# Ledger of designs, part 16: designed miniproteins, single chains, continued (5)

Each design is a single chain, and the fold is of that chain. pLDDT is the mean over its residues in the fold that is shown.

## One batch from the design tools (miniprotein)

Design m16529
Fold by ESMFold2-Fast:
Structure m16529 (fold): chain A 85 residues (1-85)
Amino acid sequence: MSEEELDREVHLALAEIFEAIANKLTDPEEKGIAYLKAGDHYLRAGEPEKAAEMYEKSADYFEKAGNTELARIARQKAEEARRLA
């Protein structure tokens, strides 16, 4: 495994962990943060479609939490990830 391959595998594992954590959380702000982290790690793992999905979930939960600024950032990240897919 090259250093680049190891980096991708680590980010994929972290993305799956944060997605699983987000699915079990109940607080909208905490769910938003966990999905945002999952999206960032999926994007770095070379999974832009999955990253976009996580960023959309993040935005929806930040909106439910009343955090309009983080919701906007998450939606922008989702649009950027979709352009890479």
Scores: mean pLDDT 88

Design m16530
Fold by ESMFold2-Fast:
Structure m16530 (fold): chain A 55 residues (1-55)
Amino acid sequence: KVGDFISAIQLGNDEEAKSILKNMSNDEIEEAKSYISLMSPVYKDKGNKLINEVT
């Protein structure tokens, strides 16, 4: 699920990313945040925005 979420962000598929995020556990969301922190600023900002919108 974390990998699917990251792929959706990289592909610009915000709807798919939100759908995946709604099915993720809190532990998976924390893992995704850790991964996002290592990404380029564009993907980092998008990932954090989507997490904040859903959670």
Scores: mean pLDDT 80

Design m16531
Fold by ESMFold2-Fast:
Structure m16531 (fold): chain A 78 residues (1-78)
Amino acid sequence: SKEEELFKEGVKIAEETVALMKENNVPEEEFQKFLRQLQELLEKAYEAVKNNDVEEAEKYLEEIKKLAQEAKAYVAAL
C-alpha cells in the first residue's frame, strides 16, 4: 500500500541518518537526542500504516526528512 511504501522510505532515511551520525562520531548526547526523535516519528508513521492513513504517513515522512536534514547540518558543523 502507499502508506507502507512511505513508511519504508522513512525507515531508509532514518537508517541512513543514523549511519551518517555514527560515521562522523557525533557526541553521544546529541546522537541519542536525534535517535530518540527519529524513533518517535517512525512509531507515529507505523501507527499511520496500521490505520491506513496515507495523509498521516506523508506528514511523518516529511518530519523524518526534516529531522534528517537537521542531523546532516549538525554533522556538517562538526
Scores: mean pLDDT 89

Design m16532
Fold by ESMFold2-Fast:
Structure m16532 (fold): chain A 68 residues (1-68)
Amino acid sequence: MYVLTVTLPAERAAKMRPLVVQVLRRHGAVSIEEVDETTLRAVFATREQAEAAAERLRAAGAEVRIEE
């Protein structure tokens, strides 16, 4: 499984977080954890799903890291 860690700008985190959760779900996240107000962690079954979600979220201004 692939773990995606999303870090949001503090000044925009509250507004971005619901949209980020929706993007993660649409890309097939198996689980989503809201670690704190600026950090989310999501688990994906495939690398392709994780990479697609990461690309979309980076385009929206989030910092994204993918780990196995």
Scores: mean pLDDT 83

Design m16533
Fold by ESMFold2-Fast:
Structure m16533 (fold): chain A 81 residues (1-81)
Amino acid sequence: SEKEEEELERKAKEFEENWEKKSMEEKVKIYEEARERLRRLSEERGLDPERLARNEELFKKILELSLEKGIPLEKAAEELV
């Protein structure tokens, strides 16, 4: 529905504003926690966590999509890979 799209756009803007306000140390911590989660999930799904970690741009996109849409890292990775 259009209302669901508007709500997602609002949450995306709030996420971007909050992300810019976060310190570099906080951003690094979020990335490290996301890497640890992907490592654990990849063992169950057969995803290559080393490949994802080596591609920093892909990893950033996966994390941003996961946080923006509120979806699990696995689903975000499946949408981008």
Scores: mean pLDDT 63

Design m16534
Fold by ESMFold2-Fast:
Structure m16534 (fold): chain A 87 residues (1-87)
Amino acid sequence: DEALRRAVHDGDPEAFLRVLEEEKRYLIEETQRRLKNTSDPEEKARILKEYEEKLAEIDELMTQVREKGPAEVRAERKKKRDELIKK
């Protein structure tokens, strides 16, 4: 959706939150697919742990967007990425 992509680029918080909601939906669907493809309890535990960690990251990002706005969140993420590249 070109209109949604433009709204995210223009710093619309609602459009950014909508993208994060779609990421949550995809994460749930992918986790369910991975769980169907394994019968190993240890592997299922790993998949669920990864799901919980990623879900928490998305929820934190949504909270930051609501509080700080998408432009500041993007700037902070870029700064953290740049710091990792220097290491």
Scores: mean pLDDT 73

Design m16535
Fold by ESMFold2-Fast:
Structure m16535 (fold): chain A 90 residues (1-90)
Amino acid sequence: SDALLEATQRFRDAILSVKDELPEETWEELLRAVSAFHEAVGDKDVAAVREHAARARELIENAPIPEESKEKLLAELQALVDAALAWLAS
């Protein structure tokens, strides 16, 4: 889906835009959560998609970064989740 590819790229771009603000451990955990999310989407495992999205959200909410950066990351994560769930429902 073009929408899913665009949402994935937007979320990656958002992470890259705040990479220098994130602790290395938080950055590595967030990348692992994103990779697990991507694998779950490929496997068409809706429960795993939701679980890994929740983990990514938790990592962002607990990150020691400005609230504006958190809001941007959470908005792009939600768009990615919505696009993935819409594609899986098709």
Scores: mean pLDDT 82

Design m16536
Fold by ESMFold2-Fast:
Structure m16536 (fold): chain A 81 residues (1-81)
Amino acid sequence: DISAEELIEEVLKMPKEEQKEVFKRILDYLEKTHPAELKTERGKRIKEEIEKVLEGDFSNAEKVLRETAPLLLAIRAEEAE
């Protein structure tokens, strides 16, 4: 089984356009499964940082991936079906 750290490293090695697709999936998953969380200060900050990555600002990409690692693992588990 892939660990959260291994998955984060895998994503960070992707081309920037593929990294943006991963962040889009994380945001979509959050909006679908935890819409109330996006109304919290933490959720709003995470959404804002993801939107910055989608606009081409990768300054906080690794930090956001680490903060959303449980969501990324859940998405990966769904793909493993």
Scores: mean pLDDT 79

Design m16537
Fold by ESMFold2-Fast:
Structure m16537 (fold): chain A 69 residues (1-69)
Amino acid sequence: MPTREELEKALENAKKGVEEAVANGDEAAMRSVAWGARELAEIAEKQGDEEIAKEAREVAENAFKGLPP
C-alpha cells in the first residue's frame, strides 16, 4: 500500500506529465498520464486520502478532455 508521501509524489509527477505532453503535443503520453492519474485516484480513494483522490481525478479528467474522442 503506497504511503501518502508516495501518492503526493505520484500526483506531482502526473501534473508535470500533463504539462509536458501538452507542450509536446504527445497524445500517447497524455493518454498514459490520464490512465495513471485515474488509477492514482482509485488507490487514494480506497485508502482514505480524499484530497489526493480528488486532485488525481481532476488531473485524469483534464487529460482525457485534451484527447480526441
Scores: mean pLDDT 79

Design m16538
Fold by ESMFold2-Fast:
Structure m16538 (fold): chain A 99 residues (1-99)
Amino acid sequence: SRKELWLKSAENSTESAIKALEQAAELDKGELGEIAREAKKRIEEASKGSLKEAEETFLEVAKRLAEAASKAEDLKVANILIGAALSAIGAAFSYRLAI
């Protein structure tokens, strides 16, 4: 079904976001790494809830990650956080289309 296709897309984007956030947390032991750890927790919790809640939470997380990346002094960390934000946006749209 179309719903199953979009849920699989959401799962793939969620996995990509989580991997990027884990990389950011390993590279930064300060504030950006903490933001990455909290983002991962929120994404993992939201992915177990309703599709509507997942859409909204992934968009909020993406916004927070983009804001954090814009303030990052380390370009490698900034690029990883931007990648995580884009994956979170992809997951949110997939959750929206699965409704």
Scores: mean pLDDT 89

Design m16539
Fold by ESMFold2-Fast:
Order: structure tokens, then sequence, then C-alpha cells
Structure m16539 (fold): chain A 94 residues (1-94)
């Protein structure tokens, strides 16, 4: 579960020009997943650490998990794909 959520978060942060260093906190609600994270810029010569808060809809997180799961299955990584199955089922129960 946590591994699958880290991959979703890493993709979201990469689109913003950041690399994930650490997950400080995850808050799950019926509609939202809230991540408090430590990040660094992909593009600075300085490895300055910054705290960011990322808020995603549960539906958006599930959609990203399903896309990553498909990618792992196409690549033949069934063990990795199963970790994403577990994360999707967990979020659907909330």
Amino acid sequence: MMEALKEVLSLVLAFKGYRLLEIIEIELTDSKVIFKVKVRSLFTGSNKVKEETIVLKVSEVIAMLELLRLGYRVAGDEEKAKKFDEAIEYLKKI
C-alpha cells in the first residue's frame, strides 16, 4: 500500500519539478488524500529541502494507481501489480 502511494506521489511531484525525499504525513478522508512531504527541486544545483502539502481526490489517486498497475502488468511485474491491487481496494473501502 505505502509503496504504491509513494509512486503516485512521486509522479505528481515530478510533474511539479520536485523529487520526493520523505513522506511526513498522510491523511485519508472520504474524498481526499492529503500528503505532507519533504521535496527537493529537480533543477537546482542546491539540494534545498522544502516541505509541501499535496492534496489529491481519492478518485484521482485510484485512477493513477490503476494506470501504474496496468504498466507493471504489461511489463510482467505481477508482484508489483499486486501491491497496487491492495492499495486500490483499501482506498475503495473508505
Scores: mean pLDDT 80

Design m16540
Fold by ESMFold2-Fast:
Structure m16540 (fold): chain A 55 residues (1-55)
Amino acid sequence: DPAEVARLAAKRRAEAGATHYDIVAPDTPLGRASAEAAKQAMEEAGVKATVTLVP
């Protein structure tokens, strides 16, 4: 389950004391969807996340 994988990654980042994470993804429908899911998971874990899309 991709959502569960994203949640686990976010939890590990928070446990490591990360306060911010920059998500870089291609500016494609799949890249945007993946970046959005990762950002949501990070924010739910209390980590600030930014998304940078590359053309």
Scores: mean pLDDT 76

Design m16541
Fold by ESMFold2-Fast:
Structure m16541 (fold): chain A 68 residues (1-68)
Amino acid sequence: SDIELVKHTWLRLKETRSDEQTKTAIRQSSLEFGVPQEEIDRILEESKSLDELIEKMTQAIEEQEKKR
């Protein structure tokens, strides 16, 4: 699925790029999937690690797709 491909890309970015670049990529992809900016900002603030951020944002994208 597109969500699994995006998650794999974020995990690779975490290993090869800065945290800031990885967070930017996560934000952009999540917006493209239709997650509201306010929800993205909340998840970014509440996440204690990049792994938690990736997990929570993947869940937010899945919930958004479920509404379509």
Scores: mean pLDDT 82

Design m16542
Fold by ESMFold2-Fast:
Structure m16542 (fold): chain A 63 residues (1-63)
Amino acid sequence: KDSLLVSSLPGSFVSDEDARRTALAVGKQLNVPESRVEEIINIWKEVSVLNRGQQYSLVLSKL
């Protein structure tokens, strides 16, 4: 489910491409659609300036 995908994302990514590849790979293992994974990663990137706990909570609240 979406919460498992979010919890598996690192606090930061080296690049947007690396972030997308990692999220898509985890999403496939969790049977999350690619469109949903892209939505989640975009929200994750938007709130990346916050600490890990706040980032996690806000992403889940936006889903």
Scores: mean pLDDT 66

Design m16543
Fold by ESMFold2-Fast:
Structure m16543 (fold): chain A 86 residues (1-86)
Amino acid sequence: SEELKEGERLYEEGSEYENKAQEALKEGNWEEAKEYAEKAAEAYREARKKYEEAYKKEPSRELVSKIAAASLMYAGADFMKELAEK
């Protein structure tokens, strides 16, 4: 489905930003880490919305797992943002 493909693309985008946020945190670049963590959180949030749209059209256990994963990744990225703000 189109929504599933868009969700997967957004999830990958979130993962890329999360990796950049982690590297920035390791280097002590707090402002850069915050920016990337914010971008990761937004990408994961949009991925979850796309997975939810896909689920409404055709429910599956695979989509339940993807929605759960995107929700957990969003929470992690949002927490990383909070750590960088301190």
Scores: mean pLDDT 88

Design m16544
Fold by ESMFold2-Fast:
Structure m16544 (fold): chain A 84 residues (1-84)
Amino acid sequence: MDPELQRARALVASAEYYLEMAEKYIKNGDKEKALQYVDEAIRAAEEALRIADSMPPDNPVAQSLKAEAERLLEKARELKEKIK
């Protein structure tokens, strides 16, 4: 696998993990930690999206990672609104 695609995949996995932690802290009423994890998820997903966008447009793995990163960004933004 392309090293950049491996990095994007790792960033997608990190964003998923950060969102799971954010949901845990939302459930526990810890808004400060929840916001911290949502912000980490946004950063990871944005970096993954940037890497995927730099790949050739006909690369199906990059297209899949881009879609996953966009989904994670939307979920992170929705969670951030709930924390307000």
Scores: mean pLDDT 84

Design m16545
Fold by ESMFold2-Fast:
Structure m16545 (fold): chain A 69 residues (1-69)
Amino acid sequence: SLEQELIRLETLKLLFEIAKNSSQWLIEKVPNMPDAIKQQLQDAIAELEEKIKELDKKIEELKKKIKQL
């Protein structure tokens, strides 16, 4: 159903937000983190931010469809 798809997308968004926040926390809290690891985490954060934006767009479009039913 559209409602089940909404729950799926909202749950996936929360998982990506947790992953992003955890990666940011590691960069802030790990002293003397190697630059290569820091760069990988920053790249992962950027990728997660783009995925979150796409999920937000899909969630809003799906919410509009549910309201029109």
Scores: mean pLDDT 88

Design m16546
Fold by ESMFold2-Fast:
Structure m16546 (fold): chain A 79 residues (1-79)
Amino acid sequence: AVTTETVEGDVEVYDENGNLIFKGKAKVLLVTRGGRTTAVPLDLAEKIIEYAIKNNKNVKVKVTLPDGSTYETTINAGK
């Protein structure tokens, strides 16, 4: 079973060197499958992916929810 929930979260995006590229609030989709939760920033997903592809670099996305929970995801720009 897959459970989804939409929340507002604070999103920070870092380049491969740890420099902050983006910071802001976004709608975040929490997807829970098999006891694992993944946070997907809906309002920023396209912009983050576009940035990674255009710059041919990996980016690290950190999401912080109002309850203090944090989630990290890496987006790879490679083929």
Scores: mean pLDDT 73

Design m16547
Fold by ESMFold2-Fast:
Structure m16547 (fold): chain A 71 residues (1-71)
Amino acid sequence: MIDPVSEEDQQRLLEAAEEALERAKKGEKIDPSTLVALRMQAVAMELEGADPEVVERIRKLIDEAAKLQEK
């Protein structure tokens, strides 16, 4: 059985989501596949028993970045 998601893995994905949002806020173009990959990683982490509050925070950051890309 694969080891459960570590706090370090959760922190890395959170940082990646925050970076994507900051890039979007600066008006930088983010490839849609990058946002899809981040969402898929968040779902995988939730299924592996990651902290639901951390997963929800990651999802919100990705959603905010995606909304900024629609402008």
Scores: mean pLDDT 77

Design m16548
Fold by ESMFold2-Fast:
Structure m16548 (fold): chain A 50 residues (1-50)
Amino acid sequence: ALPSLQLPEPTDDEAQMRELAEKHFGLSAVRVDGVASTLVQVGDTVYGLS
């Protein structure tokens, strides 16, 4: 498996923000570089995308 070079390991705060964004903004989990991860968008900022 290819390690995530663009999506670093989330901290507790990052994971919490991700779940909040999914719950409140209706975002969905996306697989990046073969790693199961969640992309989160807060306003115009996309977290985990590069």
Scores: mean pLDDT 48

Design m16549
Fold by ESMFold2-Fast:
Structure m16549 (fold): chain A 75 residues (1-75)
Amino acid sequence: SRIEEVIRRGVEEMKAAVDAGDLQAAREAMRRMARELTSLGVDPRRAELAAHTGGVLVAGGASVEEAVEAALRTL
């Protein structure tokens, strides 16, 4: 689905930024994911929760797959 594609891309971008130590880039990727989810009809609060869930998990060392699954479960 387009929602899963947006979440996967956003999680991958956040993980790349976290792995590079670029907290600013990670926050920008998180905000971009939330905006894209909202543009697809996701409630803004749920979109923010999904983006934050993905971000927290990749910052904690989770895989992209784990972060994507967790973010999808918030929707």
Scores: mean pLDDT 88

Design m16550
Fold by ESMFold2-Fast:
Structure m16550 (fold): chain A 98 residues (1-98)
Amino acid sequence: MEEIIEDIENAYKALKAALEYLREVSGDPEAREKAVEGIQALADDVEGLAERYKEKNPEVAEILKKGARETYQAARESPDKALEVADKLFKEALEKAK
């Protein structure tokens, strides 16, 4: 249980930092594109985390997998919307992991 909580918290911190950076560079098309690629890589990492815990905690795994995809999709539209989606997904995942 503690291991999954730490993994989720670390993933959230990394993704939140990347989304805040995307928000900062939203006026620069080249920097924005690179930031979105970084967010895609972090979302893929979260899906990998979901696959790792799928057998032990399938409910948390589904939340992480769905939330990672929704966060990436939102990031392409609006960094503010993506931050809101990420915050909600990680709160739900942490609540179910406890």
Scores: mean pLDDT 82

Design m16551
Fold by ESMFold2-Fast:
Structure m16551 (fold): chain A 78 residues (1-78)
Amino acid sequence: MEKLEEALKVAEEAVRIAVEGAEVEGIEVTEEDVKRALERARGEVEKLAEEKGEEAALEAMRELLEKTKEELEKIKEE
């Protein structure tokens, strides 16, 4: 349970960073877009935790967060 909660928080952070990247590029992100992205991320975390376990879900979300941060840095370099 604790690792699932951490995975969900990491996924939410990745979504927030992706939204920041979109805003830096001048893309309009609506509240509905953010809500949809968060709902999708939570669903993917829950599904992965059920299929591969909470630890695997947390690892996958950490990898996604790192990739999202790398994409944001690339956007900022432009």
Scores: mean pLDDT 79

Design m16552
Fold by ESMFold2-Fast:
Structure m16552 (fold): chain A 58 residues (1-58)
Amino acid sequence: MTEEEKRRRALELYFTSDPPPSDEEIAREVGITVEEVRYLREHPTATPEDRALIEALS
């Protein structure tokens, strides 16, 4: 899984789960740092692909 695929999966888990998993749980599941999960949550539209994904899941 590429870093881009990991970020996409983290965003998907965060926005499709109710209640959303904790940053730590997402980090463990996709294999990135808690800091990276927090960054993605605060900047979900950082890339065009991430923006499109968030809009599709909203």
Scores: mean pLDDT 70

Design m16553
Fold by ESMFold2-Fast:
Formats: structure tokens, sequence, C-alpha cells
Structure m16553 (fold): chain A 74 residues (1-74)
């Protein structure tokens, strides 16, 4: 059974609170295995949740990661 996108976002956010570097690496690995459209949705949801938590640093780090992944799909 595959985890839902919502469950995946929650799991990655929990990991980010405990170990931001590991969470970013896991997000990168997962995004590379997903279709481009699903990877974009993953990043949009993560950024939205970090923004809601007022984690400006987390938002910036996720935006940078999303930009790097997006360039690889060029």
Amino acid sequence: MKPSLEELVEELLELYEKDPEKALEKTREIAKTLPVEEAEQLFLRLIAELSRRKDEEGVERMLELAQEIGREFK
C-alpha cells in the first residue's frame, strides 16, 4: 500500500523538526522517484505547511531544493 501524499508530507515535516538535513535528503530522494507533477505537489504542500508554521528557513531550503530538482527535469 503506497502512502498518500498527505501522509508523506506529515512524515517529512516530523523528520524536519528532528533532523532538517535528513528530511531534505529524503525529500530529494522521494521527489526524484516521483513524476514531475507529483514532485511539484509534494514541494507545494511542504512549503505551505512550513510557511504556516512560520519556519522561514525551512521554506527557503525547500524552495532551493525544488528549484534544483526542477532544473534536472529540463
Scores: mean pLDDT 78

Design m16554
Fold by ESMFold2-Fast:
Structure m16554 (fold): chain A 56 residues (1-56)
Amino acid sequence: SWANPEPHPVEITEFDDEGRPVTRTLDMTDRQLSDYVAAREPVWLARGVVRPRPVP
């Protein structure tokens, strides 16, 4: 979503090559998050990754 132009914290969890969850928090706008998800989806499908979620 482009609704929020200000960066805000987003929690991203990805599985590494060993299948272990790695979680990090990044500050990004709604548009940047959408673009990030779109760019990463092929990698996530290959690795069995969960989608990012907003932090409270």
Scores: mean pLDDT 66

Design m16555
Fold by ESMFold2-Fast:
Structure m16555 (fold): chain A 86 residues (1-86)
Amino acid sequence: YPDAIKAIADYLGIDPEDIVNFLKSLNVSVEDFLKTDGSEKLNEKLELTGLSFHGYLVLVPEEKRKELGEAIKNNDIEKLKKILHE
């Protein structure tokens, strides 16, 4: 896995494989996910308009980080949207 995927997985307390499987469920490539401006397709699926997914990750409170990782691992799109839109 790319170092960026490993870093994000470690940050969220999940495995790199969990991120890759999540992206596959949304038909988003790893290369698209790792773009500087983030993935437009991922942002549309999660209804993110102001920041890239990576931008939202750095704004998530530490207390919500584990919950965010669990939502990604379980492909819980509604829970993920709720956390990212707070």
Scores: mean pLDDT 73

Design m16556
Fold by ESMFold2-Fast:
Structure m16556 (fold): chain A 75 residues (1-75)
Amino acid sequence: SMEQNLTKLLFRMIAMETEALLLIKQGKYDEAEEVWEEMEKEVEEFKKTMSPQDQELLDKILEQLKANIEAAKAE
């Protein structure tokens, strides 16, 4: 279902965010940027099959995750 597909994507995004944050903690900023870029690509691909409301939710989640990454880099 749409809800199951969205839930699976959200868990994958959280896993990739965790990986990027771990890389930042290790000083591997270029690798963290690559993980972010791949996550953004996967989200854009899945948006093609999602409702407008789910697309808006994904965009807001991406914005929040990106802000977390930028904050971590600034520490």
Scores: mean pLDDT 83

Design m16557
Fold by ESMFold2-Fast:
Structure m16557 (fold): chain A 79 residues (1-79)
Amino acid sequence: MEELQTVLDLAEFWLREHLKLPDEKVEEILARLKQYLESLPEDVNPIEYFLNTPVEKLLADLKLPDELREEILARSRHH
């Protein structure tokens, strides 16, 4: 879906360009984000969900490893 791909593209840009995460970690985060967005009901817009969900809650919902979640939060608060 175009909306799902838009969210993934925005997340990838933020993770790579703003947070400067290594490619390996970006790929893991994007894979989990894609899986989670695909699990949302069809009547839920992925872009609206992504924009309206706090980053801390989004990371928890994605069930990222604690180490990776802490790194994302630390990097996002540094900038």
Scores: mean pLDDT 77

Design m16558
Fold by ESMFold2-Fast:
Structure m16558 (fold): chain A 70 residues (1-70)
Amino acid sequence: MSMREALERLIEVLDAEAARLRAQGRDDLAAVAEDTRARIRSILDLPDAQARAQLQAIMAETQARVRALV
């Protein structure tokens, strides 16, 4: 699997998760998932090494935001 394919799959998972969280009334967590999805989409066309570094930063920020909400 290419990095692009992995990121596209992750976008699909985040889109589904955001919809599920909104259905459960967790609009705060859904917004975090939607923002993370948008950031991952922005790195789809980056070279693999840069995409990996950006993904690591995005995931670290997402973790911090989730912890602040729970």
Scores: mean pLDDT 83

Design m16559
Fold by ESMFold2-Fast:
Structure m16559 (fold): chain A 95 residues (1-95)
Amino acid sequence: PVEKALERMRELGERAIRYLEEGKVEEALELMREIALLAAQFASSEEVQRLFEEILERFERLYEETGDPGYEEAARVLRETYEELLKLRAESEAA
């Protein structure tokens, strides 16, 4: 259900920020991939799309504030994974 996806995305986003604060970059990137998967799975939901954009913007802002490349990498992985999953979904639905 959408509600569970939203709760999970928020939880994962918060945990990823904590991992980046601890220097656990690879762990944070795995959480970003999970957020992207949830967002792509529920892409038809405006609420999920909005939360995805909010998470992406938050990580971009944290990079601007801290200069820590971990935030930039996390935002990039989140965006690229989401775009690739949407592309695969569109190709599957068109076939």
Scores: mean pLDDT 85

Design m16560
Fold by ESMFold2-Fast:
Structure m16560 (fold): chain A 55 residues (1-55)
Amino acid sequence: AALVAAKKDAIINAVKALYPAVTSIEQIGSSLVITLSDNSVVAISAAAIAAALLA
């Protein structure tokens, strides 16, 4: 939990830098909700993020 939380801001900044279509990222429960510049919304689970970070 602490390791994932500590890397949350770094992931948010990296995603925004690589994908300028991303306008906001919010954590809701165990998921990240990403809002794009066309006002579409994508939800990513914390489990998927943890798997990507540990791979």
Scores: mean pLDDT 66

Design m16561
Fold by ESMFold2-Fast:
Structure m16561 (fold): chain A 85 residues (1-85)
Amino acid sequence: DAKELARKAAEGARALAEGAPTPELGGGLAAGVVGIAGGVLKLAGDEELGEALIEAARRGAELVAAGRGEEGARAAAEGAAEAAK
């Protein structure tokens, strides 16, 4: 189930952000997990959901690059969760 993978990516992103020693690392890990899940979904043929997760990951990564790691983690995780609805 493609939506299950998106939901698991959102859960994983939250867990990684919470467990990370810094907000920047947490945001980067969260964006990375969501981006990987998006790529897997596109490879599996779920183009729309995969693109939504990749966009959430990109937004998260941009916030991390701007020094807003906590917001970046949230953007990636919430974007994946919304896409999974």
Scores: mean pLDDT 87

Design m16562
Fold by ESMFold2-Fast:
Structure m16562 (fold): chain A 58 residues (1-58)
Amino acid sequence: SRAAAREALELFERDLAAFGREYPEYAAAIVQALGELGEYSPERREELVERILALLAA
């Protein structure tokens, strides 16, 4: 699941069309996690992944 969340986030950043086809279930969690973090940087990538996983589990 963590590997899938990383791939989903990478596609979300790089190719939104491919993201929407392969990982549509991650869309709401990624948007919410980004909103909760506010300012995003590559240093915070693992924190964002953990937040995405927590939101999907909730």
Scores: mean pLDDT 77

Design m16563
Fold by ESMFold2-Fast:
Structure m16563 (fold): chain A 72 residues (1-72)
Amino acid sequence: MKAILVKLKPGKSIDTVVDILEKRGFKVEKIIYVSGNTYIIVLSEDTDVEKAREILLESDLVESAEVTEVPK
């Protein structure tokens, strides 16, 4: 499944990241906690994942955002 690996900036919440994506019309399927401030955001299969990544980077909420994949 297509996903975005995000590292949050200090003091930022994953809930705020989800809210921004959902307000922009992206469907968040699930969130996977990895470690520290690092999460995997799983998006619906019909989602433009690269556009979602760009939105997150411009939002100033994340230190990094990379397109990744999670096992089915």
Scores: mean pLDDT 81

Design m16564
Fold by ESMFold2-Fast:
Structure m16564 (fold): chain A 57 residues (1-57)
Amino acid sequence: MDDETAGRRAAEAARRAVGSGAGAASKWQGLQLIEDGATGEGLEAAREAVRLGEEAA
C-alpha cells in the first residue's frame, strides 16, 4: 500500500489499541512505517501511531 494509506491505518489502529490496551503493537506498526520511508501525511500518521502506542503502553 502507499505511505499515506499505511500511515492512516497505523494511526487508526493505534486509536483502537489505546482503547483496548494494545498500544505497544501500534507503536511498532508506526515505527515500521517510518523505517520503510513513509512521507508527508503518512509519516505524520505513523508518528501519531507511535505516540499513541507509547502513551497506551
Scores: mean pLDDT 67

Design m16565
Fold by ESMFold2-Fast:
Structure m16565 (fold): chain A 77 residues (1-77)
Amino acid sequence: LSPAEREALRARIIAAARTPGSLAEAARLAHQLLVDLLGERFRELDEEQLQKALHTFLDGALSAETIRALTRLILGL
């Protein structure tokens, strides 16, 4: 992904995570972003490391509760 595509994807993830009923879509988009940013390393992250990565890559825009929920959904993918 280009920097512009990453920024657009981040904005979409944040919007979906803040929209009731769209958390699964937010998790799918976040998985796409993590694969682009981390590649093979993505498969080696534990739940805590994945939470910290999501918080950082989404610019701290989401609550700890939302990050935790997204992390669990992504691990289930």
Scores: mean pLDDT 79

